# Designed miniproteins, single chains, continued (5), part 64

Each design is a single chain, and the fold is of that chain. pLDDT is the mean over its residues in the fold that is shown.

## One batch from the design tools (miniprotein)

Design m18216
Fold by ESMFold2-Fast:
Structure m18216 (fold): chain A 60 residues (1-60)
Amino acid sequence: VEELLKETLKKIDELMGKLTPEQQKKVKEEVKKILKKSPVDALEELNKLLIEMENILGKA
């Protein structure tokens, strides 16, 4: 779970470079909130955030 969490965070960081500064700020704030949860819940929420980021990039 912890290793998967690190991989998901790496993917989020990679996509963050493709977002606007405003979107990057929103994502960083959301990640901080998610990381306060248990590792399992954090992984689930980060995967949802990753999908949301991909959808934003696909619509732009």
Scores: mean pLDDT 76

Design m18217
Fold by ESMFold2-Fast:
Structure m18217 (fold): chain A 99 residues (1-99)
Amino acid sequence: SELDKLLDELDKRLDELAKNLSTELAIQVQSTMALLRMGRSVMDEKEFAEAAVKLLDKTIADLEKKYPDVPEKDKPYVKEIIALLRDARAQLEALAAKL
């Protein structure tokens, strides 16, 4: 499905970016992806897309709040992750509206 392709691409890109992060930030990113995968396995597509938008809103807000205090070496990767999550959120919101 289009939803599963979106999740696979997001997972791949987040995994690549997380390799550059401190352990705590990498775990946070991986935990968000694990929650998305779990939700997808137990929810119908519309319920999942709506729940995923809310999860990504929370994750984005949390990362933006932490951003000034993250290690300088991690900042470019955190900024790219925030942009990636914002793009995924927009796609999920559009999918939820069609479902």
Scores: mean pLDDT 87

Design m18218
Fold by ESMFold2-Fast:
Structure m18218 (fold): chain A 75 residues (1-75)
Amino acid sequence: SAATEAGGRAADEAVRDGSPEAAWLMTQAIGAASAGDYERAAELARQAVDVFTKEGSPRAAEAGREALDAMRAAG
């Protein structure tokens, strides 16, 4: 899905930029979305995007926002 693809890219970019904790939040968001819990998925993805932005991971933040938007659209 668009959410899974964008979320995966965000997690990979975050790990590359030294933010494994934020990557973990995005991975949890993908898991929630796969279970059909889009409300929880969007909340976790929003938290991940906030961390990506604070830690200066612009590619992770961009992909994370795509994932967040897809999760919100699916719910």
Scores: mean pLDDT 85

Design m18219
Fold by ESMFold2-Fast:
Structure m18219 (fold): chain A 76 residues (1-76)
Amino acid sequence: MKVNKEEVNSEKEIYEKIKEILGSNFGVESISGQPNTFAAYNDEKVVVFGKNPDIDLEVVEKQFPKAKEITVIILT
């Protein structure tokens, strides 16, 4: 699985990055066991975002086993 990291400085930039990566049709859910951490996803890609910079990628991969690519967005 390919993992990318992106840094942004506003919540608006999070939403724009999600649309850039996933397009207009995606689901959103919380990452299991990770407080204040969320994922936007489609059938091939997952974008993880939130206030927690220390994201456990193994938890993300287990929650989204069909994902080919994970992007982690860090809000600075």
Scores: mean pLDDT 79

Design m18220
Fold by ESMFold2-Fast:
Structure m18220 (fold): chain A 55 residues (1-55)
Amino acid sequence: SAAEAAARAAFVRRYREGVDEIENDPSLTEDEKNKRIKELGDELAAEYQAAVAAL
């Protein structure tokens, strides 16, 4: 549906922006960045599924 496509686009954008912020954080090691990116992806995937289920 158009609503699902719009929700997906919004979550993809949030993930991309979040990854960019994490990768550009000079206080984080490579391992810490990888961990944060995985956590971000898992969190956003769960939020996306909940958002779609509410449609």
Scores: mean pLDDT 85

Design m18221
Fold by ESMFold2-Fast:
Structure m18221 (fold): chain A 66 residues (1-66)
Amino acid sequence: SAEQIAADAAALVAELRAKAAELGVSVEEAAQEPENRQKFIDLAKKYGQTASDADEAERALLRAYL
């Protein structure tokens, strides 16, 4: 479901934030890597959702990321 994808995306962003801090770069820089963007698409595929559902997950993770 979109809610489960959003939860996984929130966890992915939390990892991204921790990784960015460890590496001394901004979270936005880390998020710009194609590999990281692809992870959100892979989450959508994993749950059998369309790629457009990844946008909902990304918006949900931004709320959790705050």
Scores: mean pLDDT 64

Design m18222
Fold by ESMFold2-Fast:
Structure m18222 (fold): chain A 75 residues (1-75)
Amino acid sequence: KKEELLKKVRELVDQGIADGNIAEGILQALRLGKEAGYYDEIKKVLREYLMEKLNLTEEQADEVIEGAEKVLEKR
């Protein structure tokens, strides 16, 4: 359920890193969270996971997520 969703979110981030397209991975993870009704929780998990996997600061992770959110709002 929620645990499976969180695993899928991490997989999408890992796939984005492997493909050299982390922005697409984040966008797909946010869409998944929105469709499942766990959007705010997915945003928090994405922030933490990006900080751990890419060694980003919290501010840098938030900026990347906000960029993806703006794309999601226009589509």
Scores: mean pLDDT 79

Design m18223
Fold by ESMFold2-Fast:
Structure m18223 (fold): chain A 75 residues (1-75)
Amino acid sequence: MASEELINRLREAFAGLGVPDELIEAMAEASTLAKEKPNPEVQKLMGEGEEALRARDFERALELYKEAIRVAKEV
């Protein structure tokens, strides 16, 4: 399954950067849902999550990716 492979690849990509495993899982799920059902709101939230991740605000990034997952499941 692509989702499990994506989680593993993200863990490797972020190895040593201190990114929480929960955030990696949220990123993978949000990306999978966004591909299955494209939605501008989900894409916006994922973009904001990526910006928070670049700023190393992992708590904010996690909340944004969780919100993207929530919206994707509702829409």
Scores: mean pLDDT 77

Design m18224
Fold by ESMFold2-Fast:
Structure m18224 (fold): chain A 92 residues (1-92)
Amino acid sequence: KKISELLQKLVEAVRKGDVEAFEKILQEIIDYMKKLKTEVEKKAVARGIAIALATAPEELRDFYLERVIELLKKAGMEDFAEEVKKAYEDIR
């Protein structure tokens, strides 16, 4: 699935601290989420994002989390912003 490739690229970008690649890949994931038809699929993607964020260097995790929440809210996906935050807190 295209989403599995995007989530893998997101993990690589956050681990490297490549903010530009991170934002580009995150935007592609958000655009993909807009095309999903079921809430279950959207929640699975939100959890995948949270897992990717947990792989970031500790000092950058809050930065990446805030940026994800901001872009999801801008996209009108406030419920998914909350789901990412909850999944991230559960992974700690």
Scores: mean pLDDT 81

Design m18225
Fold by ESMFold2-Fast:
Structure m18225 (fold): chain A 95 residues (1-95)
Amino acid sequence: SLELVERILRELSETTLTLVLVTKSPSFAIDMGEQLVDYYAEKYNLSEEVRRKLIETVRRIADIVEKALNEGKSLDEIRKLVEEVTREGIEELRS
């Protein structure tokens, strides 16, 4: 269901943000996010299009968090940026 995929995407967004903040490694966060997407895709029989869109959002979040950290943005500003990217990912899943 769309509601399930939205829940998965929100979980992936929070996990990716946390991993970049803790490890300072966007590549590690992306690798872990892709493994989680593969797990959910198998468990819930997600389409390849949905899987691809979830991975794309994980990569976008990792990139924007790294950029924001390098620019010296606050954690509150970073969380706002992540919520915006997550919302855009949800909109793309609905189209």
Scores: mean pLDDT 89

Design m18226
Fold by ESMFold2-Fast:
Structure m18226 (fold): chain A 76 residues (1-76)
Amino acid sequence: RDIAADTAILALAVGMVAAKREGDEETYRLLDQALAEVSAAHEAGDYDGMIAALRKLAEALPDDRVVRSALATVEA
């Protein structure tokens, strides 16, 4: 439970660092918003909310491996 959520949050944070290094401000903004949504849902114990936030992000960034990894970790 907590390990899966913490792993997803870490994956999003790593994705933000990568996007910032590449100068991809739009991807950085989307990841930052998703990290805030996932963190808020995790603190509330809302696992469906975490999955919904990650699915929304995956639809916006379908080719992002970090986003897919984060979603897979929470859905497992």
Scores: mean pLDDT 77

Design m18227
Fold by ESMFold2-Fast:
Structure m18227 (fold): chain A 107 residues (1-107)
Amino acid sequence: YEELARELKAKADELDKKATESLRQGNYTEAATLYIEAAVLYMQAGLSFYEAGNYKEAAEYFRKAADLFERVAKLGEQGKVSPETAELARKLAETARQYADEFEAKA
């Protein structure tokens, strides 16, 4: 599980970097899509840490995912992505934080 978690984290880090570059170029829809993809991979990494019994690391990666979903929600507040995408991202951020808190309680 830890090896899978490290691989998923590396892929998520690459997508996060690419999303940030797309954002700087004004490609807001691409940036939002890449941030969501990175957040999903961070959550998968977190679940892999959870399966390995590393609850603190599981919580940390779900918090990273929540932060990326909140970046997408903020793009919606700025009118740079659809309100539907912003609302979905906000709900996913809340869910990811709830799981992070639950995993932290097991650590």
Scores: mean pLDDT 86

Design m18228
Fold by ESMFold2-Fast:
Structure m18228 (fold): chain A 88 residues (1-88)
Amino acid sequence: SEKEKEIIKIQMLVIAGMASVYVAERHYEKYGYYSEEMLKMIEEGLKLLEDALKRAKSINAPQSLIDKINKNLEYVKKVLEEAKKVYK
């Protein structure tokens, strides 16, 4: 169905957003700081997750998917705030 196709696209946005954050976290593990480029990757991941949430709500996606996106958003917001404290 068209709704199932949109759910797949939303899931792809979540994967892309979390992948951007993961790259930044791996940089921090290796070097002990977040560069400007890594901060921008976390911010891009946040934007992708916010887009995913907006789309999920607009199509009345399953609550489990909305809850998962919200959990990932709260995680990424915390990562961004901590990253700003150790920025170089």
Scores: mean pLDDT 88

Design m18229
Fold by ESMFold2-Fast:
Structure m18229 (fold): chain A 82 residues (1-82)
Amino acid sequence: IPLTRRLLDRARTNDSDGDRLVQLVTQGLSYLLGGNRDLALQVLDQTRDLARQSGDDDSVDLADRIRDLVSTLPSDQAGRIA
């Protein structure tokens, strides 16, 4: 929860792709809440790639940390970190 909130805050401060980053993070959280872990991981990968392209290393790091948490949880528990 603190990591996903921090990533959203970072996405909102991105000058190049902020709106798209916010949209991707929100979509990823929606997939986690719906129990769609694989789709959530795909969206997190897209978020990381976009952040990397815009030079936002902090958002890349946060996305990687959230991805690791999601990938280690059973699919029935993935929604608890959203």
Scores: mean pLDDT 69

Design m18230
Fold by ESMFold2-Fast:
Structure m18230 (fold): chain A 66 residues (1-66)
Amino acid sequence: SDELRNEIKERLEELEREAVRLLLAGASPQEAQAYFDRRKEELIRELSEKYGVSEEEVRRIVEELQ
């Protein structure tokens, strides 16, 4: 749905901003990427439960938006 897609987009943009802040604070690229990947997996589970769709469906939309 458009609501799910829009929420995924907003949450991914927030996670990207957080990863950039980590880099600016002196984190390595590997640490920033690991943080992003963990938060992305949490996001997929959260939105799967919220919208009543499979984690696979949420993951597919996430990949389309990257």
Scores: mean pLDDT 86

Design m18231
Fold by ESMFold2-Fast:
Structure m18231 (fold): chain A 84 residues (1-84)
Amino acid sequence: MKKAVLVLARSSQGVTLLVTTIFDENGRPVGVEVRRLPSDDYESILKALREAKKKLEEEGVEIEGIRALGPDPNLRRAVEEAKK
């Protein structure tokens, strides 16, 4: 079964990134998608996370985890809300 990890990060230039990594059964990365989000507000980030999660589930990919990198409270809040 393929697994995916969703990671929210902010670049050194202040751009919010959503990174989707897809792994095979042996934990080998078989796909990576990097999305630059047009806005860094909580609502836009949460919407992007929910849409990415839904798309992966529709494609038969299991969500292994959703993570936020760094100290940004908006990224962390969006991750916690998207896990519900």
Scores: mean pLDDT 81

Design m18232
Fold by ESMFold2-Fast:
Structure m18232 (fold): chain A 104 residues (1-104)
Amino acid sequence: SEKALKLLEELEETAEELVEAAKKNDILRVIGLSLRLIGLIIDLEKIAKEKNDKKLLELIKELKKTVQDLIKAALAGDIKKADAALKKLKKKIEEIKKYIEENK
């Protein structure tokens, strides 16, 4: 759970940086941060699978969809959609953190 919590914090920070890069029209940074977000999701899915935690895996799959929506909005330069996706992502991260903390 400790590793998953650290990955979720890094995911939130990376997503915030992605939106900031999109606002500055820094396309190369948006691409790099998008790849970082995908890698963090893969690491989180691996943790859930190794723990055989079906509920955690379902929550991470929902998080993955929100990350994909954020990446698409950022690459399109759609700042309003990117901000909305970031807000949804942060809420989903808090839900997953609570699940992990309650199931120690």
Scores: mean pLDDT 89

Design m18233
Fold by ESMFold2-Fast:
Structure m18233 (fold): chain A 88 residues (1-88)
Amino acid sequence: MTATLTVDLSGLSVEEAREEGERAVERARELAAKNDQVVVSIMAGPSVEQVRVALETLERIRREVGEERVAALVLGNEEEARAALAAA
């Protein structure tokens, strides 16, 4: 069975996004232990630093959970995140 984890960091400060990211890593690990695969979707805030926090969180989930347990890791607002990085 595939479990889906959705995390919205878009309304959070950088510090709050880091704290929520830590909780997301823990939740992803728990879901991976109980399911065959996990899909993780993270929505990033509008600043470059907030986008980096979201990307760092996805990277940590991949590393902690393992690629075999990860079906997909996505930015739920990828177009907006890409625009933020391009504007920096």
Scores: mean pLDDT 81

Design m18234
Fold by ESMFold2-Fast:
Structure m18234 (fold): chain A 105 residues (1-105)
Amino acid sequence: SSEQREQLLALLDKISKIIEEIYKELFPDSKTPIGDIIVNGKMTVSQEKAMEFLERFNERLKKELGISLPQSFIDEVASKKEVNLGVVVQEAMSYAQKQIEERLG
């Protein structure tokens, strides 16, 4: 329904804002917008930095939206020495969107 689409759009906008805020907190010296990193997939970070991002994102998803990232996804990122931040963020967004879509219909 149009009402469910409006709710989905609002929740997706909120997820995007959460991601932008966490990115600015963890990478305050970066001049590259998070949107460019997501689209271009060109930012390698340590596992520790990626895990800090996922922990903060998961905490905000739980608190503000009542959803959480799959533990299997978190464990996969934790198994690597370095990751592409753009890829990790894209996958985290995809999981969050799927959880919202499952709740709305």
Scores: mean pLDDT 85

Design m18235
Fold by ESMFold2-Fast:
Formats: structure tokens, sequence, C-alpha cells
Structure m18235 (fold): chain A 99 residues (1-99)
């Protein structure tokens, strides 16, 4: 399907970008690989119209974002602000996906 082709192309680009960012900012390779894995799970869930799986994977991505920001040297105040914004965005997307 065209959707799957575009999703796989986008995922390959995201994987390259995440690995480059990880190298540039000295993010632990384990966190980068976990983020890539979760991103792939989000894409597969969305392609399969599995809203619950997509929401769960997005929540795991938010937690990984927190760990990545800490590894990058962000302050706990900045991390909590980023978490709050990400969680608000996730709740808005959850509402959209449930419609």
Amino acid sequence: SEERRLAEEGLREAERSLRELGREYNIPEELVEEAIRVLREIVEALLNKDREAAIEALRRLVELLVEILRAMGWSEEEIEQARAEAEAYLEAQKRRLEE
C-alpha cells in the first residue's frame, strides 16, 4: 500500500536522523535504539488501525524523550515542562484517534 511505503520511507529517514543526533549529542546508544524501536511500533500500530497500541507506544516514547533530554543535559525544570507539553499533545491525539 502507498501508506506503508511512505511510512517505511519516513521511518528510515527518522532512524538515520535519530542515530546522527545520538552521535552528535552523545546520547546513549541504548536510548537511541529503543526510540527507533518504539517509533517503529507506533508506525505499525497506526498502519494496523490499532489505536490502543499506538497510544501505549506514544506514552513509552514520552518516557524515552525524558531520558534522552536528561542525557543531553537538560535541567529537570525543562524536562518537566517538555513532559507536560508532550502529555498534553498525547491526550489531544488520543481524543482524535478515538473519534
Scores: mean pLDDT 81

Design m18236
Fold by ESMFold2-Fast:
Structure m18236 (fold): chain A 88 residues (1-88)
Amino acid sequence: SEMERKREILKEAYEAIKAGDYEKAIELAEELGFDASLATVAYIAGLEGLSAEEFRERLRELLEKHNRLELLPFVDELVREYEELLRE
């Protein structure tokens, strides 16, 4: 049942992305945990062609939403990883 629930959330998140409802996709991914939300933001950023600076800002907003501002020192490292993904 837990695995079925996760599959349904992922299906709904995918359908939201297809519909251009990125806010809903992010919120649905958050039901799977913070890491899933971060992966969803990175995926959407890739589809939208966001710059490293735009990705940094979205990541900061996500950290504020989850009250995880203690992770801000790692934002630069995550942005560098995103830049490497964009070069592929």
Scores: mean pLDDT 71

Design m18237
Fold by ESMFold2-Fast:
Structure m18237 (fold): chain A 79 residues (1-79)
Amino acid sequence: DVEAVRRELERGVEQVLRNVKSYLDQGDIESAEFLIESAVNVLRRRAEASEDPEVRRLYLEAARRLEEEGKKMIEEAKK
């Protein structure tokens, strides 16, 4: 159901961002960038495949959050 998808996406986004931070803390900017790009790509493809408009919106929102927040974390780490 939609609520289960929402909870899974929230958990997934938080886990990806934690993994991104872990890579950045280790100085592995390349792995952090690849993780964000891969996760965003998967979420966008899932949105395109989703027939439920509400589920589609949830995937697109998750992809946007990862792309925006993840890129900010990477840019900050490069300074």
Scores: mean pLDDT 86

Design m18238
Fold by ESMFold2-Fast:
Structure m18238 (fold): chain A 68 residues (1-68)
Amino acid sequence: GAAKKQALINKLIALQLQRIGLELELEVYKAADTSNPKVQARIAELEQQIKLLDEEIARLEEELKALD
């Protein structure tokens, strides 16, 4: 129904804002000293978090498309 559709839209907005924050952090780390193992580890962690978030967004978008 309309209420469920609005709840999914609100969740998608929240996840997209979170994704923007993670992408900005990733950009900062990629501009840093990438020879540092701690920087490399944080880049890998951020890329994994963004990937998981993209998968969650895709699932919610599919749920939204399945609604009337």
Scores: mean pLDDT 86

Design m18239
Fold by ESMFold2-Fast:
Structure m18239 (fold): chain A 65 residues (1-65)
Amino acid sequence: GRRVVLRAKKDFTLVSSPPITLKKGELLEAEILEELPDGTLVVRLLATGQIARLSKADVEIVEEL
């Protein structure tokens, strides 16, 4: 999938096990595996390989890797 740097637009918690909380302005390196029709992104976190879900509305893509 597409590898990107995501920036959190607000404080929110990723749907992951364990849950991961991002603060507004935090950066996350991720591989986008799927974009669902409701705007949910299914991502793999590059640091851990963990699969997580988040809302596309809660992040911006700041860099393509």
Scores: mean pLDDT 85

Design m18240
Fold by ESMFold2-Fast:
Structure m18240 (fold): chain A 55 residues (1-55)
Amino acid sequence: APLTPEQAATAVRIVQSLLDAGFSREEAIRIAAKVLGVSEEQVREVVDTTPLPAP
């Protein structure tokens, strides 16, 4: 099942914050998935459809 809009927004914020802190995109996705209790695939789908600032 896809993430809820609230989960998707939270995942994007976590990934963006981790990229700003110098983490890799894959590491940021893993951390966001662990924090939200969702699959890495679900977080990756959200990130792939949402533009993120450059790391």
Scores: mean pLDDT 76

Design m18241
Fold by ESMFold2-Fast:
Structure m18241 (fold): chain A 74 residues (1-74)
Amino acid sequence: MSLVEKVRAALERFADELGLDPETRKAVIEAGVKAVEEDLSYEEVLARLKEIPGITDVQAENFAALIDYVRKQS
């Protein structure tokens, strides 16, 4: 799998565990994909995730950490 595919799979799983609405899930996944494609820093990814309606700041931090973790495992 590509890094983008790995990030998508991880984010989809975590969003499902949190019971996020499909619209919010798509926004989170798209932010993760852009983080990989544009080589965004952890701080830039976190800031963008915090702008997504439908998630808490703690959830945004957890998604940012998950993206960072998956990127480091590749």
Scores: mean pLDDT 84

Design m18242
Fold by ESMFold2-Fast:
Structure m18242 (fold): chain A 67 residues (1-67)
Amino acid sequence: MGKVLITAPTGEGAAAIAGAVVKGGLGVGYEADLAANQAIVTFPSRETAEEVAERMSKNPGVEAKVL
């Protein structure tokens, strides 16, 4: 399984992005740390995690790192 750490300007923003990825059927689950402005999304494979992280990093103000 692959994981992606999402960092956004707000914790609610990070959680919303992670939730949208899971709702869209790309991720299998997520955990949000609102105080850190971060969320971790779990993917079925590392390859899927890498593809999604690259696409997310193109969004202004969003950082996505494969763990």
Scores: mean pLDDT 80

Design m18243
Fold by ESMFold2-Fast:
Structure m18243 (fold): chain A 100 residues (1-100)
Amino acid sequence: MEEEIEKFLKDFQEIANGIRSGKYTKEEFKKKVEELAKKYNLPVGVILQDFAMAAVMSGFLPPSVIPKVLSPSLTNEEKIDFLYEELKNSKRTFDPSKIK
């Protein structure tokens, strides 16, 4: 269980840091989310929720992003747009060692 969580956190950290550094565009972020959904056999919405949770727990994003990512009124595409902008504008380093 811990090993699976560490693997998810490493994947999310790479993507989050890539967005912040300008390495990944919004379209590349969308493709990475779809690749993770296929790799872990989970819906895209669940990958986005897990990504947002990991980013919040590591201090990279504020807790206020969670309710928006969980919103049934938003499409997965709108959630991707929202998370991309939040990650791009983040002033903090993604650090999974802060997750207990």
Scores: mean pLDDT 75

Design m18244
Fold by ESMFold2-Fast:
Structure m18244 (fold): chain A 60 residues (1-60)
Amino acid sequence: DLEEKIKELAPGEEEALLRLIEVVQSTNSGEGAQKMKDELESLPNVPQKQIEIYELIASA
């Protein structure tokens, strides 16, 4: 389950990533995923692995 993988890799960002998934599914578009990825990238001191997780979700 994607949710469990997110908890393992980025527990502090779990809520944001779950919201991203819900937004993408509800709008049936990649804009929501892209927006969240951009927000994460704009945050200071974000680990590269977290950005990669957002990219994975955005590509789904």
Scores: mean pLDDT 60

Design m18245
Fold by ESMFold2-Fast:
Structure m18245 (fold): chain A 85 residues (1-85)
Amino acid sequence: MFTEEQAKELAEIAERDLAQLDAAVEEFLPTLPEEKREEVRALLERVKEAAKELIAAAKAGDLKAANEALERLLAAQAEAGKVVA
């Protein structure tokens, strides 16, 4: 179970990873056809939304909400992967 201290540390790690994801997205989007860029950008916004929910749940120590947000994050990442395949 997360303690408050562990949840805060996890949130800090997730925030750093989210910033790195943003940088990778800006490098990746120009490599896609114009018609796919908007679709992929929308999917990446869903990934960011799920990541923010995970960070918020971790900071609150809500393990159930954190697990639900993680499942949504993984689903959004899988969907984005299908669009770029």
Scores: mean pLDDT 71

Design m18246
Fold by ESMFold2-Fast:
Structure m18246 (fold): chain A 68 residues (1-68)
Amino acid sequence: SFSPEEQAVLQRIGEAVAAGDEATVARVEALMRESQARILELKRQGASEEELQAEYDALVARLREVLD
């Protein structure tokens, strides 16, 4: 299940899509792709659960900044 912070980010993304804010949607998509690539690489390197969680937390924080 998503945290309240993750749910808020998902709601804001939905609002940007509904508003036709293509610039914000493109920034969100780019940030998510970059984060997915980093997480996948960290997993290949045997990163700890704490390191993976920190990357997810950083993504949520970055998404909130972009959506603000």
Scores: mean pLDDT 82

Design m18247
Fold by ESMFold2-Fast:
Structure m18247 (fold): chain A 87 residues (1-87)
Amino acid sequence: SMKEQALATLEEAREAVRAGDFERAERLLVRLVSQLGAVDAALTASRTLSEKAKEKGMTPYELRLKDPEAYKEALLEGIEAAKELLE
């Protein structure tokens, strides 16, 4: 099902983030929209990341460059929120 494929894609993204492969994680999150139509899940992950970056006065891009560990934590939280949305 689309839900099962979206959840599997989010789990792959989570593994990529844990490994520090942010480029792979970004491509997997784009796939949620472009190939799976899981727009609300992708928006949930993106919104969570943006909110966490804003707490530090940064964009997600700035957070990734200046504080990659905080960026990793923010992405993991976003992916978890997206998974909860789909479950």
Scores: mean pLDDT 87

Design m18248
Fold by ESMFold2-Fast:
Structure m18248 (fold): chain A 78 residues (1-78)
Amino acid sequence: SMEAREAAARVLAEQLRKLGVPEEAIERAVRMVLESEDIGEGIDRAGVYLILREGVPAEEASRMAHEALEVARELGGL
């Protein structure tokens, strides 16, 4: 559902802002979640992008991905 995608993207964006990730990178990560056919795939792609291109530590990216997936699951998006 769109509600589940928007909630997952919002949680991801909030956590990335707290880590000091640039807004342009946050917008890219959010787009990956919103535009993917599968929410889980979108979150995974965003996580890989953040690790490889933005230098987000793998453990933090994994934690953020897990939290976003749980929010999406609660809203029936997975």
Scores: mean pLDDT 84

Design m18249
Fold by ESMFold2-Fast:
Structure m18249 (fold): chain A 90 residues (1-90)
Amino acid sequence: KKEEFLKLIEEFEKEAYKAKTIDEIIELYKKLLEKLKELGAPQHVIDEFLNGLPVVKENMESAKELDLKEVVDILVLSIRNALELIFESK
């Protein structure tokens, strides 16, 4: 299971690096969260990340200069850290 979660995150990262807008990254991230849920990620973890997306979008839209790749890197790091915590608690 852990390897399947990491594979989905890697696929998201590759596609999100090609994105040209914040909305494209957010839609790809929502798709990632749905796939993680299908693989058995806890609902409370998925809900936490979904609830965080409006704040991420607002912060990005408020930034005068924004590197979309850095946003992808932050999202990838956050979800990887959450999944590591879940697998350690197993």
Scores: mean pLDDT 75

Design m18250
Fold by ESMFold2-Fast:
Structure m18250 (fold): chain A 82 residues (1-82)
Amino acid sequence: IEEVERAIREAIETGKEVTIELLVTREAALAMVQSAKTLAEKTLGVKVEVELEFESVEASRRRTGRDDPVELVTIRVKVLKP
């Protein structure tokens, strides 16, 4: 969750799109995004567009040698100024 918040703050400060990759469960990824959107809109007063892309665990495991039950999630954060 802190990684998504950090990405949002960075996008606000730079005015540019920020992309992060996390190894998390699908449930955790969805919760992080929902919490981050709530933080941005209700606490920071900014509109945020967040896109999620899920990578195959099998592909990641074969390339990195990792045996991890979590999914690689690519999160793209774009701040839409009011």
Scores: mean pLDDT 69

